# Ledger of designs, part 75: designed miniproteins, single chains

Each design is a single chain, and the fold is of that chain. pLDDT is the mean over its residues in the fold that is shown.

## One batch from the design tools (miniprotein)

Design m2594
Fold by ESMFold2-Fast:
Parts: sequence; C-alpha cells; structure tokens
Structure m2594 (fold): chain A 71 residues (1-71)
Amino acid sequence: SAKEAELRRQAASLYAAASINRAGATASEMIAERQRKRDPEMAKKAEKDKELNRETAAANEAKAQALEAQL
C-alpha cells in the first residue's frame, strides 16, 4: 500500500542518518585514542562527540524500528 511504502521510505531515511552518526562516532573514537596523551582536552571533547553520535544513531534506529513495527 501507499502507506506501507511511505513508512518504509521514512525508516530507510532514519537508518541512513543513523549510519552517518555511527561513522561519526567511530571517527571521534579514533581522534580520542590518538590525542589521549598528546592533547587530553581534545581527547575529552572527542569522547563527548562519540557519545553524542552514538546516542543520536540509537534514537534514529529506534524511530526507524517503531515505523517498521507499524507494517
């Protein structure tokens, strides 16, 4: 149905957004590891960016799953 197609497209968009945030979290984790001894302040900021990206990804994934549950 048109409603099912709409829900699938919305879910796909949210999964795509979550994937970008997951990649951002990985990049921030790498920065935190590299800077831990060289620049502890930068490493701490990168750890916060990692957590924010992880939380945003999880929220988008949960929203996508809720939409798919309506199918």
Scores: mean pLDDT 91

Design m2595
Fold by ESMFold2-Fast:
Structure m2595 (fold): chain A 72 residues (1-72)
Amino acid sequence: AAPAALRRHLAERYGKLGEEKGKQIAEDYPDLAYDPETSAEIGKKVGYHAGETVFELLPPERQAALLAALAA
């Protein structure tokens, strides 16, 4: 229930944003970045972990409220 909803939220909001940013960096800086596919995978993982950190920094009451909202 709640852990699955949180994992989906992190993947869809933060993971996808990181993936798109990774691709964009590879396109903008091809001589300095990994290829777009590799940069997308790195960005996806970085984005997901950033989202986890943001969630863990919330007070317990706000964590519970977010989980309830995601489950609704």
Scores: mean pLDDT 79

Design m2596
Fold by ESMFold2-Fast:
Structure m2596 (fold): chain A 95 residues (1-95)
Amino acid sequence: SSSQQQQVLDLLSLTQDKLLDIYRNMGTLSDDKALEYAQKELTDVLQRGIELARSLGDEDSVRRLEELLSRVPTASLDEVLRMLLELQDLLGRLY
């Protein structure tokens, strides 16, 4: 539905904003602080993605997003960036 598509677009926009913030922080913060910030931002958008996928009844997307969320605490910065791209792909499929 158009309402569901709008919710997906809003979360895609938020995820893109977080990705840009992470890239900016990589140039301005220490590696440790950039990683901590990136993990926090990824956790926030993954939790929002899980809630959205659950509201849409997409159990496969919920499972995949929960798997991503479980990997965040041990993820490197490169892995966080890869997981954000995986989130964008999953959200694009929900649209």
Scores: mean pLDDT 86

Design m2597
Fold by ESMFold2-Fast:
Structure m2597 (fold): chain A 83 residues (1-83)
Amino acid sequence: VTLTSTQVYMYYQAAQAAGIDPRQVVLSAAQRAAFNAQIANSTQTADAKADLDPNGDGVADDATIAAFIRQVRDNPDRLIVPA
């Protein structure tokens, strides 16, 4: 979905620009909620939702989101990133 790709791209780009380890990316509660809502609306991304929320509490942790960002980065077919 477009918003999910945009969110991942934003997090990836911010981490790259700042030289921050993606595992230490801190997201606002509103950003996490919006990201999770987009994933929850897609049956084909059920595995991604589980990866973002391993505790099943409806809140993604920053480390899990960072791991998801890495997965997308390593699979550019899922997201268009600049060179």
Scores: mean pLDDT 48

Design m2598
Fold by ESMFold2-Fast:
Structure m2598 (fold): chain A 90 residues (1-90)
Amino acid sequence: MGAGDPYLEEALKAVLEGLKKAETIQDVTALTGAALGVIGAQVDVELGGDRRESLRRALETVKGALENVEVPESKEGLKRAIELLERGLA
């Protein structure tokens, strides 16, 4: 069964909560990129790819997005996603 990873699912929810609070096109673009990165990693896991490598790639994408986001409330969503992905890798 193509079951997704629970840490990637919760990380996606955190990114989407940050996206709801985005007030600039720059923040929307960065958070959308982060969401697509997490979705891509989840698809890789569902297709039988390496879970650990997929989580590492999602973490790198979310960390990169955090560098380009200015709104504090949107940053909190990305920080939460980072915490969840790091927990999934432990």
Scores: mean pLDDT 85

Design m2599
Fold by ESMFold2-Fast:
Structure m2599 (fold): chain A 71 residues (1-71)
Amino acid sequence: MKLDEAVERVAEAARTGSDEQVADALIEMIRSMPPEERDRGLAAAVEAMTRASKDRPYLPGEVIDRARAAA
């Protein structure tokens, strides 16, 4: 899977989905990437999520932490 495609899936989950859908999308993205690219990919996904969910004042850090730990 291309990084851009994975990042967009995470952004869409953040925009319209539940915290569980966001976590699942992040875990799938991280598992699909080489270990050396995971930190970079996660950073890009977080930035895209923040931009996509601008109207949401809250982004659960525990969801991101759980996804990172599960990968």
Scores: mean pLDDT 67

Design m2600
Fold by ESMFold2-Fast:
Structure m2600 (fold): chain A 89 residues (1-89)
Amino acid sequence: AVEEVVAALREALAAYEAGDLAAAEAANERAIELANSLPPELREAVHRAATEGARAAYEATPADASEREKELAALRGAVDAVAALAAAL
């Protein structure tokens, strides 16, 4: 369920950090597929958590940070927010 989405997002983040774009894209696709298979209410909660977490992390990065650093921070923020949601269910 939501924990499976978290696991897939963590795999995507680890792959992006390692520079393995193919593995990152595969894990991200898996996360999207898993999220889309959730009940509507839970899917909406996951989507909201991911978007809010990503935005907060992106905005918290230094203004002089690279786009890659901002994107990685956003992905970490999304992972953390969805993981917190999963822990609260």
Scores: mean pLDDT 82

Design m2601
Fold by ESMFold2-Fast:
Structure m2601 (fold): chain A 77 residues (1-77)
Amino acid sequence: SFEELASRFAEREGELLKWIAKNKDKDTEEMKEKEEELRRGISFTLTTAVGLALARQRKDAAREEELRAELEAWLRE
């Protein structure tokens, strides 16, 4: 479900946040890379969530499946 995908994303972002907190005194280059990864993930997930909500409201099953596949692919790492 989308809820399962969202939960997996939240877990991944939680781990990134924990890493950032633990490594705040490390190389600023590595820190910026992790922050950028988190920012991109949040941006992608918010965009996908809004798109999915609109597709569900419009009863566009094809678009809903497309967006679910995109989110699943993003979380495949």
Scores: mean pLDDT 71

Design m2602
Fold by ESMFold2-Fast:
Structure m2602 (fold): chain A 66 residues (1-66)
Amino acid sequence: ELDREVELGIAEIAAAISKNYALKQGVPEEVVQAIADEGIRLAETKSAEEAVRHTVALTDQAIAAA
């Protein structure tokens, strides 16, 4: 339970950093929020490592598409 809270905290911090970076690169707010929400969902159902990895990959793809 405590380890799960730590994993969620790491995922939330990673999502916040990725969100701020993507917004500065011109990615639409709706896309950035969707990526952040997906990252948190993955942290809850998989792991913080998978959530961070996936969030970074989606953020990079969104920036490339913007």
Scores: mean pLDDT 75

Design m2603
Fold by ESMFold2-Fast:
Structure m2603 (fold): chain A 55 residues (1-55)
Amino acid sequence: VRQQGQQAATQAVQQALQDGQSPEDAYRQGWRAAVDAGMSVDEADQLARQAVQQQ
């Protein structure tokens, strides 16, 4: 379950940055993907922030 949220956030962030979106927009995409994968708002925030920093 946690791996699903992390993968979803990472993929969304990679895609957004590849498309030329800002890190802020990439964060938003990653956060949404993690929430959709069943993560809490706090977990989604942490996962999206980590995904942006690692890209």
Scores: mean pLDDT 77

Design m2604
Fold by ESMFold2-Fast:
Structure m2604 (fold): chain A 71 residues (1-71)
Amino acid sequence: DRDVRRAAALLVGLARKELAEGASAEYVATTLADWIKRDPFLAAHADAVLAELRRELPAEVAERLEGELRR
């Protein structure tokens, strides 16, 4: 889905910026999970968004994000 890939690309850009500025993987994962849960489109497509993010972000961030989304 084009919209899912576009949304994931924006989240990747934001996550990479936070990590470059010294944010922890835990903080980044929690922030991404909060945004995904609060947006009705992202929440409905959470598994597809997570799959895109796993390809682009460090494994530690992706694993923590998956844990937060299962909650």
Scores: mean pLDDT 83

Design m2605
Fold by ESMFold2-Fast:
Structure m2605 (fold): chain A 78 residues (1-78)
Amino acid sequence: AVSEDTINALAEEGVKNGKVTIPAAGKTSVELAQSIIEANKENPGVIEGFSYEGDKLIVYLSDDVTEEQTKEVIKKIL
């Protein structure tokens, strides 16, 4: 289980850097794509794009997104 403190830290760095690096070990590309679709459906305009790098998912954020919006996206993917 991922702690709320970890989600908060990821959201803060994500807003600062314009992208979030999410650990994706144990998930397939199809499972990650479904999680991204659901996150985008519930939080439209937050996700600009995504890419895979090894066991990591990189989610690119739109300009001017809030930490709260970013936390909701992270929660849906994790």
Scores: mean pLDDT 80

Design m2606
Fold by ESMFold2-Fast:
Structure m2606 (fold): chain A 82 residues (1-82)
Amino acid sequence: MDEDLVRKAALLAKQLVALAVSEEEGERLAREFEEAALRALEGDEEAKRRAEEIARRIEALAATLSEEQRLEALRRAKEEFA
């Protein structure tokens, strides 16, 4: 379940960042977040810190979006996960 949660979080992050910045930046940040989060689950303390840093940046970018844009990002992420 932890790996599925990381994947879902990464897909949502990708779509949020794509709307806030670009699709390329969304894919890059989502990949870096997923890699760091998976390593953190294995007990890597530096990876945990990195995942938290990336998550904070994604949250800040998502905060610049409207409610409608955030809902669209969630819809797109659900399509990719299915």
Scores: mean pLDDT 83

Design m2607
Fold by ESMFold2-Fast:
Structure m2607 (fold): chain A 87 residues (1-87)
Amino acid sequence: MSEEELREKEREMGEELLAMLRAGAPADVVAQRAIERLRELAEEYEKAGYLKRAKALRDIAETLAATTDPAARRNMVAVIAHEMARA
């Protein structure tokens, strides 16, 4: 898979998360979806040889998974969604 195809998947993920937030999905539901998608993308980047980006995506997923404060979790999901949608 090309870097361009992987970046397109990253953008599609961001757009999916933004749509969920706009639809009023609970922060925990959006966070769980973000963790799932980040781990899937990290695996695809790793298989393509983009090890640094794969690690960055895994680190984001683990940080989000470890975030228990509801306000911090909501803010992190919003930041992730916006940054990924810009990819």
Scores: mean pLDDT 85

Design m2608
Fold by ESMFold2-Fast:
Structure m2608 (fold): chain A 55 residues (1-55)
Amino acid sequence: VPEKETLTVPISVYEEKKDEVERLVKENGGGIEVSDTTATITSTPEGVKKVKEIL
């Protein structure tokens, strides 16, 4: 079972830090899924923690 974490945030919050979030996900592995109202970030536990710190 892969050790991954998921974080869902409002789209407006994600857009504020989009470039930094994309970089962190790229460095730590994972992906980002965008919907009409939310962005769902899936990455390693460390990656999600770092994303949460900047959002």
Scores: mean pLDDT 79

Design m2609
Fold by ESMFold2-Fast:
Structure m2609 (fold): chain A 83 residues (1-83)
Amino acid sequence: EEDEVLAEAALEAGKRLSEKYGHKGIIDISPEFAAALARSDLRALEAGVGDTGERNIPLSPEVQADLREFRALVEELRAKRAA
């Protein structure tokens, strides 16, 4: 149950990043990352988290906070699966 809740939170955070920032060109959403979100494929999301990057503009503190939240959720999910 806890892993399911964490997995859903990670997917939700990833979707928010794509919707809030990818569409506006603030971060570069890789095709692999976008496909993983569409499939709800957590394993592919974990592999693809490093493929999200900023375009040629500075990241605002809000964007940086959202990226840190998403990465923290993915890392926590990975840690629980590895344990």
Scores: mean pLDDT 60

Design m2610
Fold by ESMFold2-Fast:
Structure m2610 (fold): chain A 79 residues (1-79)
Amino acid sequence: ALGRLTPEQRRAAYEEMAKRISERIKKELGIDVKAKVVETAAGPRVLISLPADGLTDEDIEKISRIVQEVAAELDARAA
């Protein structure tokens, strides 16, 4: 579904996803993360920059869950 968007709409959708991911991480964990959209052969991807220090394994698992949930919400909306 996302592959049928224009390049501008596709980028905007992934910028929105990156924003939602960073906002949810900040709200749920109090951690400021940087998220960037990059183009790949499989389509656009969100790269998330995490601090090297101050994250627990539980924090990493919660961040992974947030990313998966936001990505699933975006795919469901696009379908």
Scores: mean pLDDT 72

Design m2611
Fold by ESMFold2-Fast:
Structure m2611 (fold): chain A 65 residues (1-65)
Amino acid sequence: GPAGARAAAGMLQRDLGASPEAAEAVVRAATAGDAEAAAKHIQRGAPSLSPERARRAGEGMARAA
């Protein structure tokens, strides 16, 4: 739900150094059920993260939203 998406956004900022704008984009994509867009925004927020890891994170966040 929305609380899960918000918690995940906080973790992206704290643990991966994502900007608030990037974290908000991830939450919006995840809440819309768009795991692929969420993964793309995660990778932009953490460029060192592999595409496979970003994709799995996006899928997890879409399920949590």
Scores: mean pLDDT 75

Design m2612
Fold by ESMFold2-Fast:
Structure m2612 (fold): chain A 94 residues (1-94)
Amino acid sequence: SELEELLREALELEEELIRLAEEKGDHRTAQQLRENAAGLRRALESGRLSPAEAELLIAQETGLISRARAKGDHEMAELGERLLELYRRAAELV
């Protein structure tokens, strides 16, 4: 399904963001991203993402992007914006 494809792409970006956060020593961001990735895996396993879950992912990613920009972490912010777009598209399908 289109939702499943979007969630798989989002999971790949979450894993890339976790790697980058770890390389930068940002353990707090890495932990939040792991929690988001766990949620995506549950959604893929169930084949379902609720509107509330989609809104939470959008809110959390928006916050992570803002923090990355505040730190001057342009690479993290750009990948975060790509992930946010996938979450917004997924939200339109649920």
Scores: mean pLDDT 87

Design m2613
Fold by ESMFold2-Fast:
Parts: structure tokens; C-alpha cells; sequence
Structure m2613 (fold): chain A 70 residues (1-70)
């Protein structure tokens, strides 16, 4: 996927995490989106993975829906 697509997924994932109270995961997804938009694909991917590791099952399910839409 392109960096812009990954940035949009990370941005939407941050919103899903905040809605579920996963503040730390939301912060990591927001940083991931910014890294992807800056062209730092490696850092973006690392931050997104770390966000997923901290995310609740509810947040992970919501992110699966984001991935299907994007």
C-alpha cells in the first residue's frame, strides 16, 4: 500500500482506539500516521505494530473494519 493509504489507516485506527479508551494505542497510531505522511515508512510501520500490540480486542476488531474499507 502507498504511504498515503497507510497514513489514512493509521489516522482512522487512532480514532477507533480513542473511542475504546485505548489512549496509548491511539497516540502510537497518530504518530504512525505522521511518520507515513513524512515518508518514513519504516518508522510508520514500527509505530503501527506497537499500537496493535497495546490495543484492546475491541480496538483491533474496529481496525480490521478500517482495513477492509481502505
Amino acid sequence: MGAETNARIAERSSKVARENGDEEAARLFEQSSKAYRAGDVERGGELFRRGLELASPETREGISDVLLET
Scores: mean pLDDT 82

Design m2614
Fold by ESMFold2-Fast:
Structure m2614 (fold): chain A 87 residues (1-87)
Amino acid sequence: MMGLKALEEAWNEELRKKLKEELEKEIKEARETLEKEGNEVNLRILEAILLFAEGRYEEAEELLKGIVDPEELELLRKVAELIASVK
């Protein structure tokens, strides 16, 4: 019989795997859609979010120079933190 702690650890591991898979799929679909639309601005924003999630802050900020205001940049950092939490 599995203890409550072992059950929580197994659920958290499976949940993290599912969430990671769903986010990777969503990111891929978003990138493909933006490339198809020729939306270079939103594509750069998506690339910057992924760079933030990887801890590549300097490269992410360079991609966003002149594209987003400070409030939008803060929102993108929060989204990147969410993505990083499942990597």
Scores: mean pLDDT 68

Design m2615
Fold by ESMFold2-Fast:
Structure m2615 (fold): chain A 90 residues (1-90)
Amino acid sequence: MKVLARAAVTFDDGTTALGEVVLPEDASPEEILRAAVRAAVKNLFGEEPKVLEVKLLSYDESKNRIVGEAIVELNGKKYKARVTVELKPL
């Protein structure tokens, strides 16, 4: 089975990147955060970032919501972002 992960990635300057990715249902929260961040940043900037770190802050299974932090590198610059992901079964 597959899940649709919808991500909002908010940077320290208040810029928000939105993205969607389809993942296996058995993907870990950390795998979901990494894929969602990559999709959202690519959608906003047109380039795939390097996802250097992800940190799981919360996973609310009853709401299908994951919240995390990520450190990403894009064109040699590092950015810290807060990540919110909503999961929808496919």
Scores: mean pLDDT 84

Design m2616
Fold by ESMFold2-Fast:
Structure m2616 (fold): chain A 72 residues (1-72)
Amino acid sequence: MEKEREKSLKLELESIKKVVLDISKTNKDEAIKLLDKVIEVYRQRKEKYPDAKEIEKVIKELEKLKKELEKS
């Protein structure tokens, strides 16, 4: 049930982004370390569930956020 899973992953992604951005206001290095750990968890999930394209989208969004934090 792709649509239901996609909605859950979008909510989870928004929650992760909010936590990371809040941490980045006080400690940018800690926020980047947290993102690295979260990205690794989703990469492991992708390996177990390669047909779940929505997981790949989450990984890309998290990698984009990390790049923006590193550039700032």
Scores: mean pLDDT 78

Design m2617
Fold by ESMFold2-Fast:
Structure m2617 (fold): chain A 77 residues (1-77)
Amino acid sequence: MADFYLALLRRELAELVGEEAAERVTAVMRQLIDAGRLDDAPAAVAALLRELGASEEQVRAAVHSVRSMIAAIRAEQ
């Protein structure tokens, strides 16, 4: 099920921050899901996007999408 949410997130983020940044964010999200560290995901994604030169508005929008995905994954577990 995580693969479905990651695919949706990647598409959404590609429109917000570009394809390369979206791919890198979804790779980090997959690693954190596999490690059971979803609580670290919003901070890790924000740090990665800032490193890649995203604006604070883009970071805020992307973090909101990440938090929504985490809530959806947790609702299924």
Scores: mean pLDDT 82

Design m2618
Fold by ESMFold2-Fast:
Structure m2618 (fold): chain A 91 residues (1-91)
Amino acid sequence: APPRVLVVDDDPEIREEMARGLEARGLEVLTARNGREALALAPEADLVLLDVDLPEMSGAEVAARLPAGLPVLTPEDSPEEAHAKLREAGL
């Protein structure tokens, strides 16, 4: 089965755009609009794309509460960190 990517963004337009782009590349996509939904869906995901500007919980707080070993990409990741996380997720 293709890797599952969890897209976390509070903006529905950005979230939908990212989901469509990933699905076009043959990936399965889960979406979450806030940290609470992200944490609930994280066990089903192979990789998380996490916005740092989330309501209620910061992106850093969400990342700290995610399952150990689950790769998390943020806009603040270096290219080297992003590539390492993609490889870990089988991408």
Scores: mean pLDDT 78

Design m2619
Fold by ESMFold2-Fast:
Structure m2619 (fold): chain A 66 residues (1-66)
Amino acid sequence: MKKITPEEFLEILKKFNSLTPEQREKALARFREEIGEVAPGTRLTPEQLQKAFEIMKEIIEEEEKK
């Protein structure tokens, strides 16, 4: 399994912060569906963090195609 690189991590965060509230809501909804609700400030496992970045990347790519 390929983990997110530091470069990919920074690019994803920058792009995610530039998303509209609606797009961010979609990402959060999918994350909750796959991982479950996580309390604010809870540290994610490496597996959960990887999944979160995959979801963010998918949303970013989907918006780029529109």
Scores: mean pLDDT 68

Design m2620
Fold by ESMFold2-Fast:
Order: C-alpha cells, then sequence, then structure tokens
Structure m2620 (fold): chain A 87 residues (1-87)
C-alpha cells in the first residue's frame, strides 16, 4: 500500500494519534519516533525492545499498526513477538 510518498505521509499521520493508545512505554516511544520521523530513535528503541525480549511491546505495535492500516508492518511486529516468545 505505501508505495506512494503521499500514502506514506498519511500513514505516518495515522500513527501520531495512536501514540496515546500505546500501553507499554517502549511501544509509545517507538510510535512517537515514527510520528516524528526520527529514524535514529526508532532504530535504537526497536533494538532495545528486541534485546530486552519485550514481546508485549511488539504485540502492541502489531495491533496499533493494524489500526493505522499498515498491515505489512503489523505482520513484521507479530513475527518479532513470536520469535522473542520462542527464545
Amino acid sequence: MAMDPATLAELRERYKPLVDEAKTPLAREILQAIADGDQAAFDRLVLKAYIEKDAETFRELAELSEKAGDRATAVTYRGLAKEIESL
């Protein structure tokens, strides 16, 4: 879906209100980084969640990505949560 730059910009705006819906602190910070376009913060926080084996954060990111209409990203986050739970 996000092949067009305009669609990608709209998708990022859809994530912005979802920051307040995040229940885990790391999920909220990751969504804020997406909304702000802060790639360095995004990379750092996603790596932190993975190292800390925070499957709950990735499950919540998957649910909120579905709400944003970003199904491909939701599938990726569900995969990461399942991988962490299998460790």
Scores: mean pLDDT 78

Design m2621
Fold by ESMFold2-Fast:
Structure m2621 (fold): chain A 90 residues (1-90)
Amino acid sequence: SEKEEKLKKAMELAKEGKLEEATLLLIELYLETKDKEIGFLAAVLSMILSGDKSITIDQLADLLKASKKVKEAAKALVEGKFEEAEKLLE
């Protein structure tokens, strides 16, 4: 699906260190789909970009009702494990 293709592209951009481009693509995808899990991932990348540590990934996942699988993908993103994050988002 277009959602899966754009999500994969965002992960490829993140792996290349293009975190701003990856974040903007996820924001665009969230605005198109209103998918809360895409919104959660966009928020996580925004936090990585800004260096904001005022909220934990677990707290943000609970607030946005992210699934366990998507929460695990976000933790992989924070650790720079982009291939693992992509696999978890399939």
Scores: mean pLDDT 82

Design m2622
Fold by ESMFold2-Fast:
Structure m2622 (fold): chain A 80 residues (1-80)
Amino acid sequence: MNKKIAENVKKMVEKVSKEAGVEIKVKADEETGEVEVEIPKEVLEKEGIPAEEHKKVEKEAAERARGMAEQLVAAGLTAE
């Protein structure tokens, strides 16, 4: 289960990174299903997000990506 969630999260983030032309780093643990997302500081600053909120935005992005991946896995779908 967690492995499929991790695979879907990686695919989703890679697709968004390619389409947006920005380097978003993602780390998804296949055993725990833990997801971490690192967004470039300059991208967050351009959106008006203060430095102290960067970690919160990254955590929220990771939680949303994991939630969507979990829904896809539960429905028997993949992020294609």
Scores: mean pLDDT 73

Design m2623
Fold by ESMFold2-Fast:
Structure m2623 (fold): chain A 107 residues (1-107)
Amino acid sequence: MTPEELQKLAEEIRKKLEELGASKEIVDDAVNTFLTDPLIQAAVLMVEDEEDRINLAATLSLLKVADKYFEKGDYEKAMEAYRLALKINPNSKIAKDKLKEVEEKMK
């Protein structure tokens, strides 16, 4: 992925998350995760449709951010990130399963 394509996708991820009502911290963490994760960048290169590419990049970045918050015991931020991933991909089994696990930890 070129630096210009990378920056354009980062801006589209930011816009999508802001439109979904994500907190500034989650938006910044997701964008930074996308910009610094070569595996997420490689995965989105396989997607030709622009909307699907943005959705995949945002979802993978949110899941990684959510996992990081979950590992740190910040269940509220983990839950926000998993919920946002599920809003982008309602059929994501990974997001559904992780969201249930977070809810169980908060009881």
Scores: mean pLDDT 85

Design m2624
Fold by ESMFold2-Fast:
Structure m2624 (fold): chain A 55 residues (1-55)
Amino acid sequence: SKAQKNAEAAVEFAEKFVGGPLSDRAREAARSAGRQASDEITAEMLGIHAAQAER
């Protein structure tokens, strides 16, 4: 589904941005934010912001 693709894109891009694997909390936050995004680029940006908040 589009939501699942956006969720995965959010997690993958957030991990690339921080340079390694996310904590379980940060990963779930990025995934949840990505699911709500209208497109993949928005999902990537929201994923980074959500993951950073859960540092």
Scores: mean pLDDT 79

Design m2625
Fold by ESMFold2-Fast:
Structure m2625 (fold): chain A 55 residues (1-55)
Amino acid sequence: THTQVLSVEESKDENGNPVIVVDTAVITATSITWIRETYDLNGNLLSREEAVVPL
């Protein structure tokens, strides 16, 4: 099992507030799990999405 941060980018939400979007991949022998986490500038988690890609 391997975990890797793919990207960290500054963006804006629907109301124009600055947010940080972090994309992470968890790689196993049978799947890749993509995780997108959105944080405010104070480090509070606003949303988390996961998608699993079977290999």
Scores: mean pLDDT 81

Design m2626
Fold by ESMFold2-Fast:
Structure m2626 (fold): chain A 77 residues (1-77)
Amino acid sequence: MSPAERFFRELVEVYRAHRDDPERAVREAAEIMGRYGITELGLSQEEVDRVKAAWLAHPETLLAMLEAGVARMEALA
């Protein structure tokens, strides 16, 4: 499994644990991006900050991606 695949799986698992609180899931995903975006994805600090800002400003896009990730994981289980 690539670092990017592991990172995305971690985001999806956090969302699965907090599906009843999407606002919390978005905040926790932004924190995970802040902690691991450089180390796992090789992003710069400026890129990490831009992604976090985009996720917080437009949570609907992130939530749609996380729901698709959950559906994919459930289909593979």
Scores: mean pLDDT 78

Design m2627
Fold by ESMFold2-Fast:
Structure m2627 (fold): chain A 116 residues (1-116)
Amino acid sequence: NPFYYAYQLDVAIRKGDKEKAKKAAENLLKVLPKTFGDIKTPLRAEVHLLKGYAYYVLGKKDEAIKHFDEAVELAPYSVDPVEIYVRAAEIYEELGLHDKAAQYRAKAKELDPTLK
């Protein structure tokens, strides 16, 4: 169940437990789909977002960027493009990709003008 490991990852990060966060990220990557051939378009963006976040926690920055790039490209076809743009922008900022972060924050605000 990927939601179980995504929840564990979120809790571990909020508590600052680096070892539990790494283990949850590893488990999340094991349960997320390895290929997207049979996945409908709305789920593809979310899966890439979760993979990007897991790789980011594991310190695999290049893999994280690759998956966040895929997530934002697929975002217009997702169930919640705003969430994908906001979450990707936060990690782009943390990775020092400031122009990319600003670009996707602007896209999120364009779709939801109430965003700060």
Scores: mean pLDDT 78

Design m2628
Fold by ESMFold2-Fast:
Structure m2628 (fold): chain A 85 residues (1-85)
Amino acid sequence: IKGTLTLRYRTSLGETRTITVDIEADSVEEAGKQIAEKLLEDERRSGLGILPDTLELVSSNLSKETAEKILEEAKKEYKKMLLSE
């Protein structure tokens, strides 16, 4: 899988932000992890918590079905990363 996803999310302060992630992965699960890692980097850089359940697809050059599957895996992986600290 190779493509770009643009996502929208809310921060812990209620602000809406967008992020664009380029992915190159062998599976939907791996692509989701790449997005989750990018979100964690953005959270660490900004100091603002990201609300994973507010994460939604804005645009992608992948099929809608594939992009939505990657988004669900990204939410799942991001939640796991938060629990691991």
Scores: mean pLDDT 76

Design m2629
Fold by ESMFold2-Fast:
Structure m2629 (fold): chain A 85 residues (1-85)
Amino acid sequence: SELDEAIAWVESQLSPDVAALAKEFLRLYEELLNNPKTTDEQRKEAQALWDRVMRAIAEKAPEEEIRALVEEAIKELRKILEETK
């Protein structure tokens, strides 16, 4: 699956602790996309978070920056998931 490929990729790019946070982000992202109550606007917001996180990792940003960005993205996804219930 695309999620499994993304998980394998982030594990290959990041230290174990940052990879664990990135995997939590990916899991929440998939949960949001698979929720039938998720709106088109929420999907666009989640996609923007995905693009930002994946770009930072691909561009080899400092791990401190990647960690902060992933933690913020997780907070935003959790907020969207809570609003979708």
Scores: mean pLDDT 84

